# Designs tried in a protein design run: designed miniproteins, single chains, continued (5). Part 33

Each design is a single chain, and the fold is of that chain. pLDDT is the mean over its residues in the fold that is shown.

## One batch from the design tools (miniprotein)

Design m17121
Fold by ESMFold2-Fast:
Structure m17121 (fold): chain A 80 residues (1-80)
Amino acid sequence: SQSLRQQADQLFQQAMELAKQGDQYAAQGNNQKASQLYQQASDLLSQASRLYRQAGDDVRGDAYDSGSRDLQQKSQQLSS
């Protein structure tokens, strides 16, 4: 549905903004803040992935799920 796609798009935009902020904090050496932001971005991308799959867009859903895993890995690498 259009509503599910709109919700997924909003979550994607929020996730990308948080990931961008995470990159900025990582560049500054603030690994703790970067890790938290990447985890939040990962969670939002995971939610967007589920909404796209519910809307029948498995291709975009799979792409967002992959992006979520990448951000989760970044978060884990910086949480030490």
Scores: mean pLDDT 88

Design m17122
Fold by ESMFold2-Fast:
Structure m17122 (fold): chain A 64 residues (1-64)
Amino acid sequence: SGAESGGRLAAREAGAGEAGARAAADKMQNGWDPTQAGNALKEAGGLSDAEALGAGAAAHLLGR
């Protein structure tokens, strides 16, 4: 979970902003996979499908 902060930074870098970063971190902490986390970023930050998947994958990798 220490690397979860890196996941939040990746989400912000992808343009998700604070709300998107929090949503992704929360979903991953609750056992959601990167796709589900990416979808949360898309919903909160208005990201494209590719950006949401990339942000979710980055958050997952950095969160591990």
Scores: mean pLDDT 57

Design m17123
Fold by ESMFold2-Fast:
Structure m17123 (fold): chain A 90 residues (1-90)
Amino acid sequence: RPRMGAEGYRKALELIAKAASGGTVSVDDAIKAFREGAELSGAPEAGEQAIADIKKNANSDGTVSVGDAIRAVGRHATPEGRGLGVAPAF
């Protein structure tokens, strides 16, 4: 199955970082980040898998931790994609 490449993974992390507040991000913002990253990589199914993972870990207030969002994206990114990016500051 196709996975997010380096540029798509970086885009998703950038969007998560921009949306993050107090160590959390809204599920809606995480979904947008995952879809944009997956589209950039030509791997829309990787984005949908990351969305499914994050929905399982959603807090009662409709947020997820930044760590859970990063893990969801990372599970559906290539090893090369993860290794070539520096994580943005949150």
Scores: mean pLDDT 75

Design m17124
Fold by ESMFold2-Fast:
Structure m17124 (fold): chain A 92 residues (1-92)
Amino acid sequence: SAEELAEELKALVQDLLKNSSLEPKEKVKLGMIFISTLTEIDLAIKNPGNPLFLEGTKISIEDLLSMMKENKAPEEKIEKIKQIIEELLKVL
């Protein structure tokens, strides 16, 4: 389900933040973008079939992936997150 995929995504991004070598300030910034992205996903789940919330989710996801790449997150973790996102977008 979309809710289960969102929880899996949340667990992966929390693990990434916990195990990152970033300074506390940069971890906070990255954490804020993750929380924003999860909020947009939750809105899309609560409003199924609404194109505005679906587009908002896609934009937030693009921002999240860009931020992860800028912060040199492990490629393996980025790919795992991309896979969950791909599956999530299919069920929203």
Scores: mean pLDDT 76

Design m17125
Fold by ESMFold2-Fast:
Structure m17125 (fold): chain A 91 residues (1-91)
Amino acid sequence: SLDEEIGLAIAQIALAVTLNALRKGKLDPEEVKRIAENLKRLIEKYVSDPELKAQLIEELDAFAKAVEAGDIDTAIEHVQRALDLLSQAAA
């Protein structure tokens, strides 16, 4: 549906922006936690494929845990994996 296509595009943009911000070291840990929660909400709402949804939620949960631990490099890896999964699904 158009809503799903728009939702997938929004999720991809949000992940790409998050990845760039994390790599620049700009984000406060509290902001990163909020971003992780918002990304999970987007995935839950707009990703209809149950396998892809489960994989994306696992990556975002790992991202949130890495942020809580102060491990920004690991957080970047999980956001990159989520972005790669969404990019492959859109092809």
Scores: mean pLDDT 80

Design m17126
Fold by ESMFold2-Fast:
Structure m17126 (fold): chain A 69 residues (1-69)
Amino acid sequence: KEEQFLAVLEATAAAHPDPETAARIREIVEKLKNGEISFEEAADEAVRVLSQTDPERAEVLKRAYELLK
């Protein structure tokens, strides 16, 4: 469900130790909430952002998307 994944993205941003990465994930959340990007696009962007700083967490997020789609 999109709503559940949105919550996962918000939690990911809140828990992330790098403030720049957290801000980028929050931007993706806002775009998704505003309908500027699709659920799939939000997942792809967030995974890409996390892959640069935290590849293990990126894989966890990718798995969460696969379970919630």
Scores: mean pLDDT 79

Design m17127
Fold by ESMFold2-Fast:
Structure m17127 (fold): chain A 93 residues (1-93)
Amino acid sequence: ELDREVEEGVLIIEAAIAKHYNDVDLAEKAVKRARELGLPRAEGNAYLALGDSYDAQGKTDEAVKYYQKAIETFREAGDEEGARLAEERLASL
């Protein structure tokens, strides 16, 4: 219980750092790790970070794609707050 929650928390923080620095490589690494570990909230946050990073680069098509993946992943995880945040990002493009 605790170990899984700690790993998910660390990946969510890594995704937040990737968003802050617009680091696509770090965000992609976070997605891969979250998927390998089966951590859906971390995966959603990593997709959100990818969307934010691509938006910061002016790559709107890629940003749309990853925000949509974040919305789907958060909804499947039951994270309605994460889904709402990703929807707000998508609506502002």
Scores: mean pLDDT 79

Design m17128
Fold by ESMFold2-Fast:
Structure m17128 (fold): chain A 100 residues (1-100)
Amino acid sequence: SNKEKAIELLKEFLEKVQELVDKAIETRDPSAIEEIRKLMEEAVKGLKEIDPERAEQFAFELQQLYDAIKEAFENNDVEGIKRAVEQLKKLVEEYIKELE
């Protein structure tokens, strides 16, 4: 079903973002932050094929959290990165919960 596809996409997105965040913290490599942006764009594109209105709201909230992660990374604020990622995780988990 479309709901099952959205749940799978959101779960895969969350796992990949966590891996890239861990890499960004360990390596201080800005390419990991750019890869997170690409993952966000791909996830939003997939979600828009299922529910455009819900996906657009999610994209707006997700962009704000990405900007927070990027700013914290540029400022070498590891705790700021972790806080923004925890909020991103909650945002994704709430979307999954709505679909279940």
Scores: mean pLDDT 88

Design m17129
Fold by ESMFold2-Fast:
Structure m17129 (fold): chain A 62 residues (1-62)
Amino acid sequence: GPAERERLLRIAGLAGVEKVLEKLGPEPDSLEVEQVGEDTVRVTGTKGDETVVVELSVEEAL
């Protein structure tokens, strides 16, 4: 149902955040999580002049 899908999207978002933090370190200047598809999230992080974008599907996060 909708609640289960929302939970899976949240898990994908957390996985994307982890990947961004692996590249930028634990204290980014900004971090945005957005749903860009029915089963896909995009995480954008910045630190100084560096920008990292990670896009993950629910299937890739599982």
Scores: mean pLDDT 81

Design m17130
Fold by ESMFold2-Fast:
Structure m17130 (fold): chain A 99 residues (1-99)
Amino acid sequence: MELSDEEALERLLALTEALIELIKEALKNNKNLSEKEKEEAEKLLKLLEEIREAVRESLEKKVPLEEAIKRIEEILNSYMSPEEFEENVAKIAEKVLAT
C-alpha cells in the first residue's frame, strides 16, 4: 500500500470531520429539510461522530488500519446499511448545495 495505516486513518478522520460539519450546517440552517430528513440527518450525525471517535482512538492507540475499518463497519451497520449511508449523505449534500 502506498499510504501508511496512520496516513490512511488521518485522511479518513479529515473526511469524517468535513462530513460532520456539512451535516451540522444543514441542521443549523434547517435548509430545505423536512422533519423526516432532519431526523435522518441527526441519526447520520450521531453515526459520524461515533466513527470520528473510533478513528481518533485508532490513531492514538496506533491500531492497524484493518482493525480500525472493522470497528467503523460495526458502527455503521448498527445505524444503517452502507447503501442507506451513501443515499443519506448524497441527499444532505444536495440540500446544502442547492442555491
Scores: mean pLDDT 78

Design m17131
Fold by ESMFold2-Fast:
Structure m17131 (fold): chain A 69 residues (1-69)
Amino acid sequence: MDEEIFKETKEKAIKLGVDEETAEKLAKAAVEGNEQEVLRIVMEIEDPEKAKAAGEAAKYGFELKEKAK
């Protein structure tokens, strides 16, 4: 479950233009349900388009996590 959520969240972030390192951190935070870490990551992204993409990918990851409960 967590591995699938991680993989899907990471792939979505990469498709939306987020770099692999940031996508991996984002996917990990989403698996953990850590909204504060997601906000921290998004705020550290200097590119507004990538920041928006990261937020969208994290939201998708949280939705997958909620469905897995």
Scores: mean pLDDT 79

Design m17132
Fold by ESMFold2-Fast:
Structure m17132 (fold): chain A 97 residues (1-97)
Amino acid sequence: SAEEALAEIRAEMEAATVEDWQKTVDRVLKRTEELIKQLEDPEEARDLVGRVVGALHAAAQRLIAATTDPAEKQRIRDTLLEFVRRLSELLAEKEAA
């Protein structure tokens, strides 16, 4: 189900709009956190996070390229950075446990 969850996350990221970006990222973060908790192997958790971050980064770059508003570009970047920070903290906690 992790590969199915990744496919759904990727599809959601590809469908994301500037207007829905924050809500989409919040949903993906929560889902990724739940998946990390269910994975037994820290290496599998790291691989999952890498793939999710890759999909999120690709979506962020697409949305940044699609908007001309500097404030919206910055909001998209800030959301991406916060997401990466939270997932990094979760991985560190899982590896320390």
Scores: mean pLDDT 83

Design m17133
Fold by ESMFold2-Fast:
Structure m17133 (fold): chain A 80 residues (1-80)
Amino acid sequence: SAELEALKARVGELVVELGELIRQYQASTDPAVKEALKDQIAAKEKALAELNEQLREFGVGVSVEADPELQQIVVSTELL
């Protein structure tokens, strides 16, 4: 499905965007900049949750967790 492929591509884009935000967070020494980056990370995690709801309609689940303090992004995929 073209729609399913587009959703998968968008998940990949958001994972890359999250990695870049975590990189910026780790590079920053300004607490105000770090707080702004945490807000942006939270917004990307919300977008991923919304995409995951759409993916469930195709029998696919994806969960992504990001921790800027640990430099970790965990991606899990499951069949529903």
Scores: mean pLDDT 74

Design m17134
Fold by ESMFold2-Fast:
Structure m17134 (fold): chain A 91 residues (1-91)
Amino acid sequence: MEEAEAELTEALKAAGLSEEEAQKFAKDTLNLAKKVFGEEGAEKVMRAAARLIRETGSASIGASFVAGVALSAIGDELDGKEVKIDEFVPP
């Protein structure tokens, strides 16, 4: 978990965010992902976001990915559906 947060922070810094902005974003994202998916699901989401940011060079694309996955899971919970992390994040 700490490694996934560090990976996301470094990817965000490489994409042009300041250290403070990158740390805050990574922490806020981790807290949201843990609340929605639990620790294992949060780690998968954080690693997927970090990979997308590194591949695209865009912090915004990584942020949009995490927000989209979280919103989809929250929507399923609101509809009374069981939340399945494997449906939102590829293996």
Scores: mean pLDDT 70

Design m17135
Fold by ESMFold2-Fast:
Structure m17135 (fold): chain A 68 residues (1-68)
Amino acid sequence: APSALEQQLAALQAELLANADTLSPAQIRGIADFFRDQAAEFAARGRDALAATYERIAEQFEALLRQK
């Protein structure tokens, strides 16, 4: 089962995605970069599962930037 943190992150991600049409490409890039940087930070500290979760979120926002 997902943890409380994973559920909160999923809810935040869903809210951001629901409002993606109101976000500029620069804002979406900033969100993706934030989650990417946090993933690297957690990986450096040996928090591999949490790093993978943040990386997955970053990839989804990066995909929005590439959407045709």
Scores: mean pLDDT 78

Design m17136
Fold by ESMFold2-Fast:
Structure m17136 (fold): chain A 109 residues (1-109)
Amino acid sequence: SEVEKEFLEALEKGDLERFLELYQNPDLHPVLKFAADLLLAALGIPVENPRLKITGRMAPGELAKLDEKTRKVVAKSLETFLINLGVDPEVAKAVATGLLKLAERLRKE
């Protein structure tokens, strides 16, 4: 759909404002919303999905403070996890790319 295409484009570009706008769109597919919930949780941003209840104090931007190598490992692990859950590999790659770009944006404040 148009919403799905825009969501993936926002992730690939690290467009945080557009990503958050699309995350609030009721037409966003539940699978993409779940992937977005995982990405936001990894960035330390509060999510409404009770299945992603993080029992841990990850300060906002804490992932962004990790070195580049560690952030890439986290992103690749997220990509692999999403693929294993049945998420399309292209979507999983876009989510992982978005994580790295959003983490870099949060690191620069």
Scores: mean pLDDT 69

Design m17137
Fold by ESMFold2-Fast:
Structure m17137 (fold): chain A 65 residues (1-65)
Amino acid sequence: SLAARAARVAAETAEITLDSVVSVKADGTTLTITAVVRNEKERESLRQIQRALEAAGATGTVTIV
C-alpha cells in the first residue's frame, strides 16, 4: 500500500539523514521514530518526514528529544 511504502521510505530517510536516531519501529503502515536532534536542519528534516507520512495516509509518530 501507499501508506506502507511511505513508512518504509521515511524510516530509510531518517537513518540516512540523522546520525542520532535512538529507535525506528515500523509495523506495516505505522512508523515511530525517536531521535536526538543535533541542529535545526535535522529538526526540519524530521518535520518534513512527518508531513510526508501524513500526506500518504500512514500513521507515523516522530519524537524529537
Scores: mean pLDDT 67

Design m17138
Fold by ESMFold2-Fast:
Structure m17138 (fold): chain A 85 residues (1-85)
Amino acid sequence: QEENVKRLIELMRKVGEKGEASEEEIKEMEELVNSITNEEDLKKVEEAAKLAGVMATEKLDEEEAEKRYEELLEENEKRKEELAK
């Protein structure tokens, strides 16, 4: 699940940077979202989606959005490491 969260956040970041999503990217994001059932993970995905949306509308500086995406990915990686011990 954590791997799917990371992939989805990365994909949303890429879409935000482009300002558009291809049909293939939308389909992949939908499949990844459906695979995530953990409330905390869904919250991270919602935050990433919000960042992508504001980036696409040029309401948020790309540098600030990238920093926030990195924070989300870092939290996800730390969770994976703690689980692995």
Scores: mean pLDDT 67

Design m17139
Fold by ESMFold2-Fast:
Structure m17139 (fold): chain A 119 residues (1-119)
Amino acid sequence: LQQILDSIDNTLKLIDETIELALDTVGSLPASDAAQRATLLDIRGELSRLKEEIRKLKSQIGSEEARQQLIKALDRTIQLAQQGEQAARATGTPAAARLAQAFQELAQSAQNTKELLQS
């Protein structure tokens, strides 16, 4: 159980770090990357919502229903992180390269947490 809780906390930390980095990156993007900027802002908003959902579900981790919902939230986090990585890479800027790495690390953390919940 503690390993699962620690993994959830690490994923939550990475969501927070990715949200902050996305805001900083969006502020530095040229006008030509308006579509990528919009995508990254949408992903940031959804990650903020998922962070609160995951935090709530963590408090209910002894429930099988809560574990099932947490797996679903982690799947959505992985999907958003993969979309964010692609959007960041599409800008081609050095600032976005760090954001792309953050999304990749978030996807990996969420996947690891999901696997622990399914074991």
Scores: mean pLDDT 86

Design m17140
Fold by ESMFold2-Fast:
Structure m17140 (fold): chain A 70 residues (1-70)
Amino acid sequence: MSAATLAGLHDLVNAVLEEDEEGARRALESLLAQGVPAELIVAALRAALPDMSPRGQAIAEELIREAEAR
């Protein structure tokens, strides 16, 4: 995995932890545009779910559905 991919996944997870839905969507679109597999994005979000607030979990679940639909 490249440093850029790791940074993008970190940005995505941090945006969800901060309940920044707009930032999380931008991070997701950037990762998908870079050709990062949806499975890696979903795995990163699922791994972070226990550390998320209820709102963060709702954002993560929506983003997981978006990634799985592509």
Scores: mean pLDDT 82

Design m17141
Fold by ESMFold2-Fast:
Structure m17141 (fold): chain A 66 residues (1-66)
Amino acid sequence: DEAFEELIRLIKEELSFSEDAARAAAERAITDEEALKELIDLLKSRGKEEAAKRVEALVREIRAAA
C-alpha cells in the first residue's frame, strides 16, 4: 500500500539502496524490531534524522493497518 511504498522509496533515496534491497529492508523493519533499530541507527549515522523519524512513523502505520 501507500505507506509501504513510501517506506521503500525513503530507504532507496536516503541510503542509495537498490529497489530490491530497499524492499527487503522495509519488510524486515516491519517484522523485526531489531532490524528496525538497525535501519534507524544507519539513517542517523548518515545524518538523516528526519528520515529516521519518518521510517519509524511509517512502520507504526503499517503495523497498525495489518
Scores: mean pLDDT 83

Design m17142
Fold by ESMFold2-Fast:
Structure m17142 (fold): chain A 94 residues (1-94)
Amino acid sequence: SPLLDRIRQLVDQMLNSTDFDEMDRIRREMRRVLGEAMRGSSDDVRRQATRIYQQIMGHIDNVYRNRDNPDVVQQHRDQANRHLGRLIDVIRNS
């Protein structure tokens, strides 16, 4: 799905961003793409996807906050990508 591929691309861009303005632009695009991907989804699926997305964002924030600690950065990148897989599965199977 082009929307699911765009979600993957946007998460990757956020994980590699070092600039707040760039991150804000990516977050706005992510909200738009998630809204399109979840159009017609049930409230339960939308709630589940929102919770997983919040987990992804928490790990992205920790990558930025801990940028000088490569082991911590890698742990949070791995967790963000694991939750991204779960998000994609929830949207695809809705």
Scores: mean pLDDT 88

Design m17143
Fold by ESMFold2-Fast:
Structure m17143 (fold): chain A 70 residues (1-70)
Amino acid sequence: SPIAQIQEQADAEIAAVDAELAARKAQVLADPSLTAEQKARQIALLETIAGFRKLAIEVERDIKIKQVEK
């Protein structure tokens, strides 16, 4: 159904955000030029940005679902 396709697309986009977040966090943790405090601050920022990106995907998903409902 169109609704199922919209949900599957949103789930895939959320999974991609989570995968990118995990990769970026690993890069920050592996960076020898950063202090432990700097790593913690950068990770917190990355998690915040990922949270907003997932929220935007969920909002767009909900709007698209409403558009296909009569």
Scores: mean pLDDT 89

Design m17144
Fold by ESMFold2-Fast:
Structure m17144 (fold): chain A 74 residues (1-74)
Amino acid sequence: MAEAAYREGYEAGRRAAEEAAATAADLAELRAQVKAFMLRAAREAPEEVREAYLRGAAEGAGEALAAVEARRAA
C-alpha cells in the first residue's frame, strides 16, 4: 500500500538524518550522509512502492535535517 510505503519511508528518513546528526562533524557531512541514504533508498526500494517510499523518505529526512540545521545555526 502506498500509504504504508510513505510512512515507512518517512520514519526511515527521519532516523537516517538523526543518526547522521549524531556522527557528522559538520553540516556538509550531515547533508552528504542524508544524500547517501536517499541514493540507497532509491536503489533498494521495490518499484511498485518506490515513489511513495522516496516521497516519505525525502519528507522525513528533510524535516529532521531542517531541525538540526536550525539548532546548529542558533
Scores: mean pLDDT 80

Design m17145
Fold by ESMFold2-Fast:
Structure m17145 (fold): chain A 86 residues (1-86)
Amino acid sequence: MLSPEELKADVEQAIADTRALIDELRKLGEENPDLKPEIDESIALVEKYLEKARQALAEGNYEEALFTAVMATILAAISLKIARDK
């Protein structure tokens, strides 16, 4: 099983990966103004999950933080896929 320090590092990496996906979503919204409201709502939802991950991390709940951060990554990836398919 991962040490608390390794779990924390994995959480920080998942947060970084999610931020990169949010940047791609923002660029897509700028290029496609008709999709921007839906993209902005998706970004807001993803950022809410990132905040939950940061709160769990601050509380020392590293497993919950990792789960929540990974969910944020998945939500961002799915949102990007859906937006690009329109």
Scores: mean pLDDT 84

Design m17146
Fold by ESMFold2-Fast:
Structure m17146 (fold): chain A 64 residues (1-64)
Amino acid sequence: STRELVARHDLKTHYGMSDEEAEYLLELAREGRLEAIKDWLIKEKGLSEEEAERVARGLVAAAE
C-alpha cells in the first residue's frame, strides 16, 4: 500500500534502517505485533519506550 511505502521510507530516512530491517518491522506490523515491534526498536535501535510505542503504533496503522 502507499502508506506502507511511506512508512518504509520514514524508517530508512529518519531511523537509519536498512531495507531488511524496515521489511522485518512491516511484516510484524501486518500481523499486528505491536509489542514485538516495540521490543525490537528498544533493543536493536535504542529507542525510548515512548518513541518505540509511537513508531510501532504508526507502523501497525499503516499496515491496516
Scores: mean pLDDT 85

Design m17147
Fold by ESMFold2-Fast:
Structure m17147 (fold): chain A 90 residues (1-90)
Amino acid sequence: ELEKYKENLRKLAEIARTVAELSPDPELQEEMRRLSEKAEKAAENGKTAEDVKKAYDELRPEIQRALMRAFNKMTDEERDRLAEALEKVA
């Protein structure tokens, strides 16, 4: 249970990191790097499934919004590369 929620946070961190690496927008790169770090820390420091789930519920919508902004500002080629990279982390 707990480890499954931690793995979800680690996947969320990997998604954010991937977007940071592939995004041409410096502000979005910085935002996604910070969100990735928050997700990793939450996975590492989570004491209960409840704590880890709460962190996931807070971070997921922020990362989803940033991902949508990134997608909207990317070229078709950049979006294809991001989609391919995200498929590997799923």
Scores: mean pLDDT 81

Design m17148
Fold by ESMFold2-Fast:
Structure m17148 (fold): chain A 93 residues (1-93)
Amino acid sequence: DELLEKVIEKVIKAIEEQGLSEAEALAQIEFLRDELLEYLETGDEQSKQRAQALMSSLGIEEFFDELLSLSPEELEELFEKVKEAVREYFKSL
């Protein structure tokens, strides 16, 4: 999955550049997932703004439209795989 690979690469780069802990990185990913899911369900502009800010922090703002093209199930699956990749990254250190 090309989108998944690109998102993982960018997120890990942001973790390295910002010096985020595993807990901080996972919390940001979970908040982003929740805000994107809320925006997809409700159209809430505040959820959109919070999602965009989190995506910018993680270096993945370029994928906003691609992520919103996914179903809620596909979006949840993508973020679970991103979280798994982040956990494996920290285990490798």
Scores: mean pLDDT 87

Design m17149
Fold by ESMFold2-Fast:
Structure m17149 (fold): chain A 68 residues (1-68)
Amino acid sequence: SQEELSRLGLEKMRELLLKKGVTPEQADKAIELLRQGKSDEAAKVLGITKEELEEIDREAARHVIESL
């Protein structure tokens, strides 16, 4: 389902953020903003560019697809 894919994508993105040295607090705040469609604000919370956030999102999506 679309809801399940969205959830899995955000869960994987959180995991990737933690691997990159983001704190659990920053990761959780950014993921909540992403659930609200606030990608620009999420990037600001993480201290990264929107392009970097989009790259992490693409990486997360590829991992989810491989898991299906």
Scores: mean pLDDT 82

Design m17150
Fold by ESMFold2-Fast:
Structure m17150 (fold): chain A 112 residues (1-112)
Amino acid sequence: IDDLLARARAILAQYPELQALIDDILKKKTVTEEELKTLYELILSIPDPRDQSLIYALFLYELLQKNRTAFLNYILLRTTSDELHKLETQILSRLVPEVDPVFRAIEERYLA
């Protein structure tokens, strides 16, 4: 998983606006619907579905690791916002199996 996260961070460095937004979200007590919409729109603008998947997986992993409160807020927003659900479904439909170990780590950490 560390190799996948390192690759995701290297890719994210190519997208400074996306990196800045993620860094800002990780420092806050709660994430907002507007921040997530902007984040998902920026992720969807990445041409390579593998790069999209890696950055999306990295974001959720780091959110849970560094800011569990904001992660729980994200879980609530994804179930209550139709617009976020639509955008997230587009990302999920392009998700590559290569990132599955990251999501497994997220699930195990969340259930702990």
Scores: mean pLDDT 82

Design m17151
Fold by ESMFold2-Fast:
Structure m17151 (fold): chain A 72 residues (1-72)
Amino acid sequence: SAADIAAALGKPVPQSVKDDSINTAKDIYLHHDYQSPSQKSSRVTSSRLVLMSSNVPDDQIRSLVNQFDQQR
């Protein structure tokens, strides 16, 4: 879930940035069922995710998404 991604990031960030990160993570997770797995990674390039990805590398975010896939 998006809450798990937020907890895994565990960084002191402004609430607005945190909310954007949570929404983007939710979109990536939901896109797993709706679109091809590779396509969900395109959301990582969004301006909303850029602020969070500066604290967490793109590879780490991809790893978290894959971990959620395993919990399904």
Scores: mean pLDDT 46

Design m17152
Fold by ESMFold2-Fast:
Structure m17152 (fold): chain A 92 residues (1-92)
Amino acid sequence: AQALADEFVRHTLAALEALAAGDLETAREHAERAFAAFQEASKTPEGLRAVLLALMEEGLRRYEETESDPERIAALRREARAAAEARAEALA
């Protein structure tokens, strides 16, 4: 489960980096691999949970790069993580 979640995040980040560099072909390749890892992980409740938690943590980390209010960042991080954990629990 965790290995597929890590694979998903790694390829998602690589796709975003390629997009920022204007390398659309490399971005597509990494996006396809990220999607494949997501599909495989989603076959089990544990795998889906791992991917949801990894997605929320990474999305929040990216948001923190653009937001300057540390209190707002901390509140959003707690709320997003709690929501992801609750969703994962409901799917387990």
Scores: mean pLDDT 73

Design m17153
Fold by ESMFold2-Fast:
Structure m17153 (fold): chain A 66 residues (1-66)
Amino acid sequence: MEEERERRALQEAEERGQRYAEELAKIKEWWEEMVKEAEGDFEKENEVSKELTKKIRELLEERERE
């Protein structure tokens, strides 16, 4: 019986990992676009860094809520 619970927990962890990877890929794509747009503009680069930190924080909060 314990083995069945462990297997289910592993599958759920893999599913959560997959969703997390997809969200990270979206953040990475957004970051790459914003960095390209902000190239050579220090103020925009700083704002992109702040927004990246915010998106990562929101993703972590979403994981805690799950």
Scores: mean pLDDT 74

Design m17154
Fold by ESMFold2-Fast:
Structure m17154 (fold): chain A 72 residues (1-72)
Amino acid sequence: MKGEEFEKLYEEIYPVVLEELLAAGVPEREAEIIAAQAASYAASKVILEGLSKEEAIELAIETARELGEEAR
């Protein structure tokens, strides 16, 4: 697995997920942690299972929203 490919996917997914969580009212500290976890998970799914970047972003947002609701 190339770390460079993972890093690029993570950098593209993380800010999108973070913005969604902050817009939903999740506290900044929790939003950063959740977004990092969701982006890392989704990026791994692209590399390991061949998901598209679009599918990975959608999965990351969905996962992060569920986790973010519990962080309130």
Scores: mean pLDDT 79

Design m17155
Fold by ESMFold2-Fast:
Formats: C-alpha cells, sequence, structure tokens
Structure m17155 (fold): chain A 91 residues (1-91)
C-alpha cells in the first residue's frame, strides 16, 4: 500500500529538521531553540546561534503546527533538544 499522508508528513518534518540542524551547525554553536506552540501564524520553531541576537526560523508556522499535531509537544521538544544539542524554550 502507498504510505499515508501522516507518514509522508512525518518524514518531511524529520528531513527539514535535519537540514536546519546542519545549517545551524555551519553558522556556530546553537545557544537555544525556541518553540512557540500557538496557532498559525504565531507558531514557530527558531534557533539562536551563540554570538548572534537574531532568531533563525527552522520551520514555517504551518509546518510547526503540523509537527506538534503529528508528534505531540513533548516528543517535538525532545527531538529538537537532541537535534540541535541545546535547551528548548516553549512559549
Amino acid sequence: PPPSDEEIDREMILIALASAAAVAKSLGKVKRVVLNAADVPDARISVLIEGSDEEIQVLSPAATRRAIDLLGLDELRRLLGETFKAPVIVE
């Protein structure tokens, strides 16, 4: 049988997070991850790099909301902490 939309979306989110982690590591040490668990358009995942005051957006608001809906808040927080090797702040 073909993969479900949920399985496809989960895989796409994992690939997007891995890609974002590789980019963040190329810029420097990640100081913290910010997870805003609000509804669209305020939902976001962003990272702060050590020595920078600017937040780098990791996922779009829609992709962030989908990640929360598919994984749950606790699992997503754990995955972000493991992926970026930094503390995760939930807003």
Scores: mean pLDDT 79

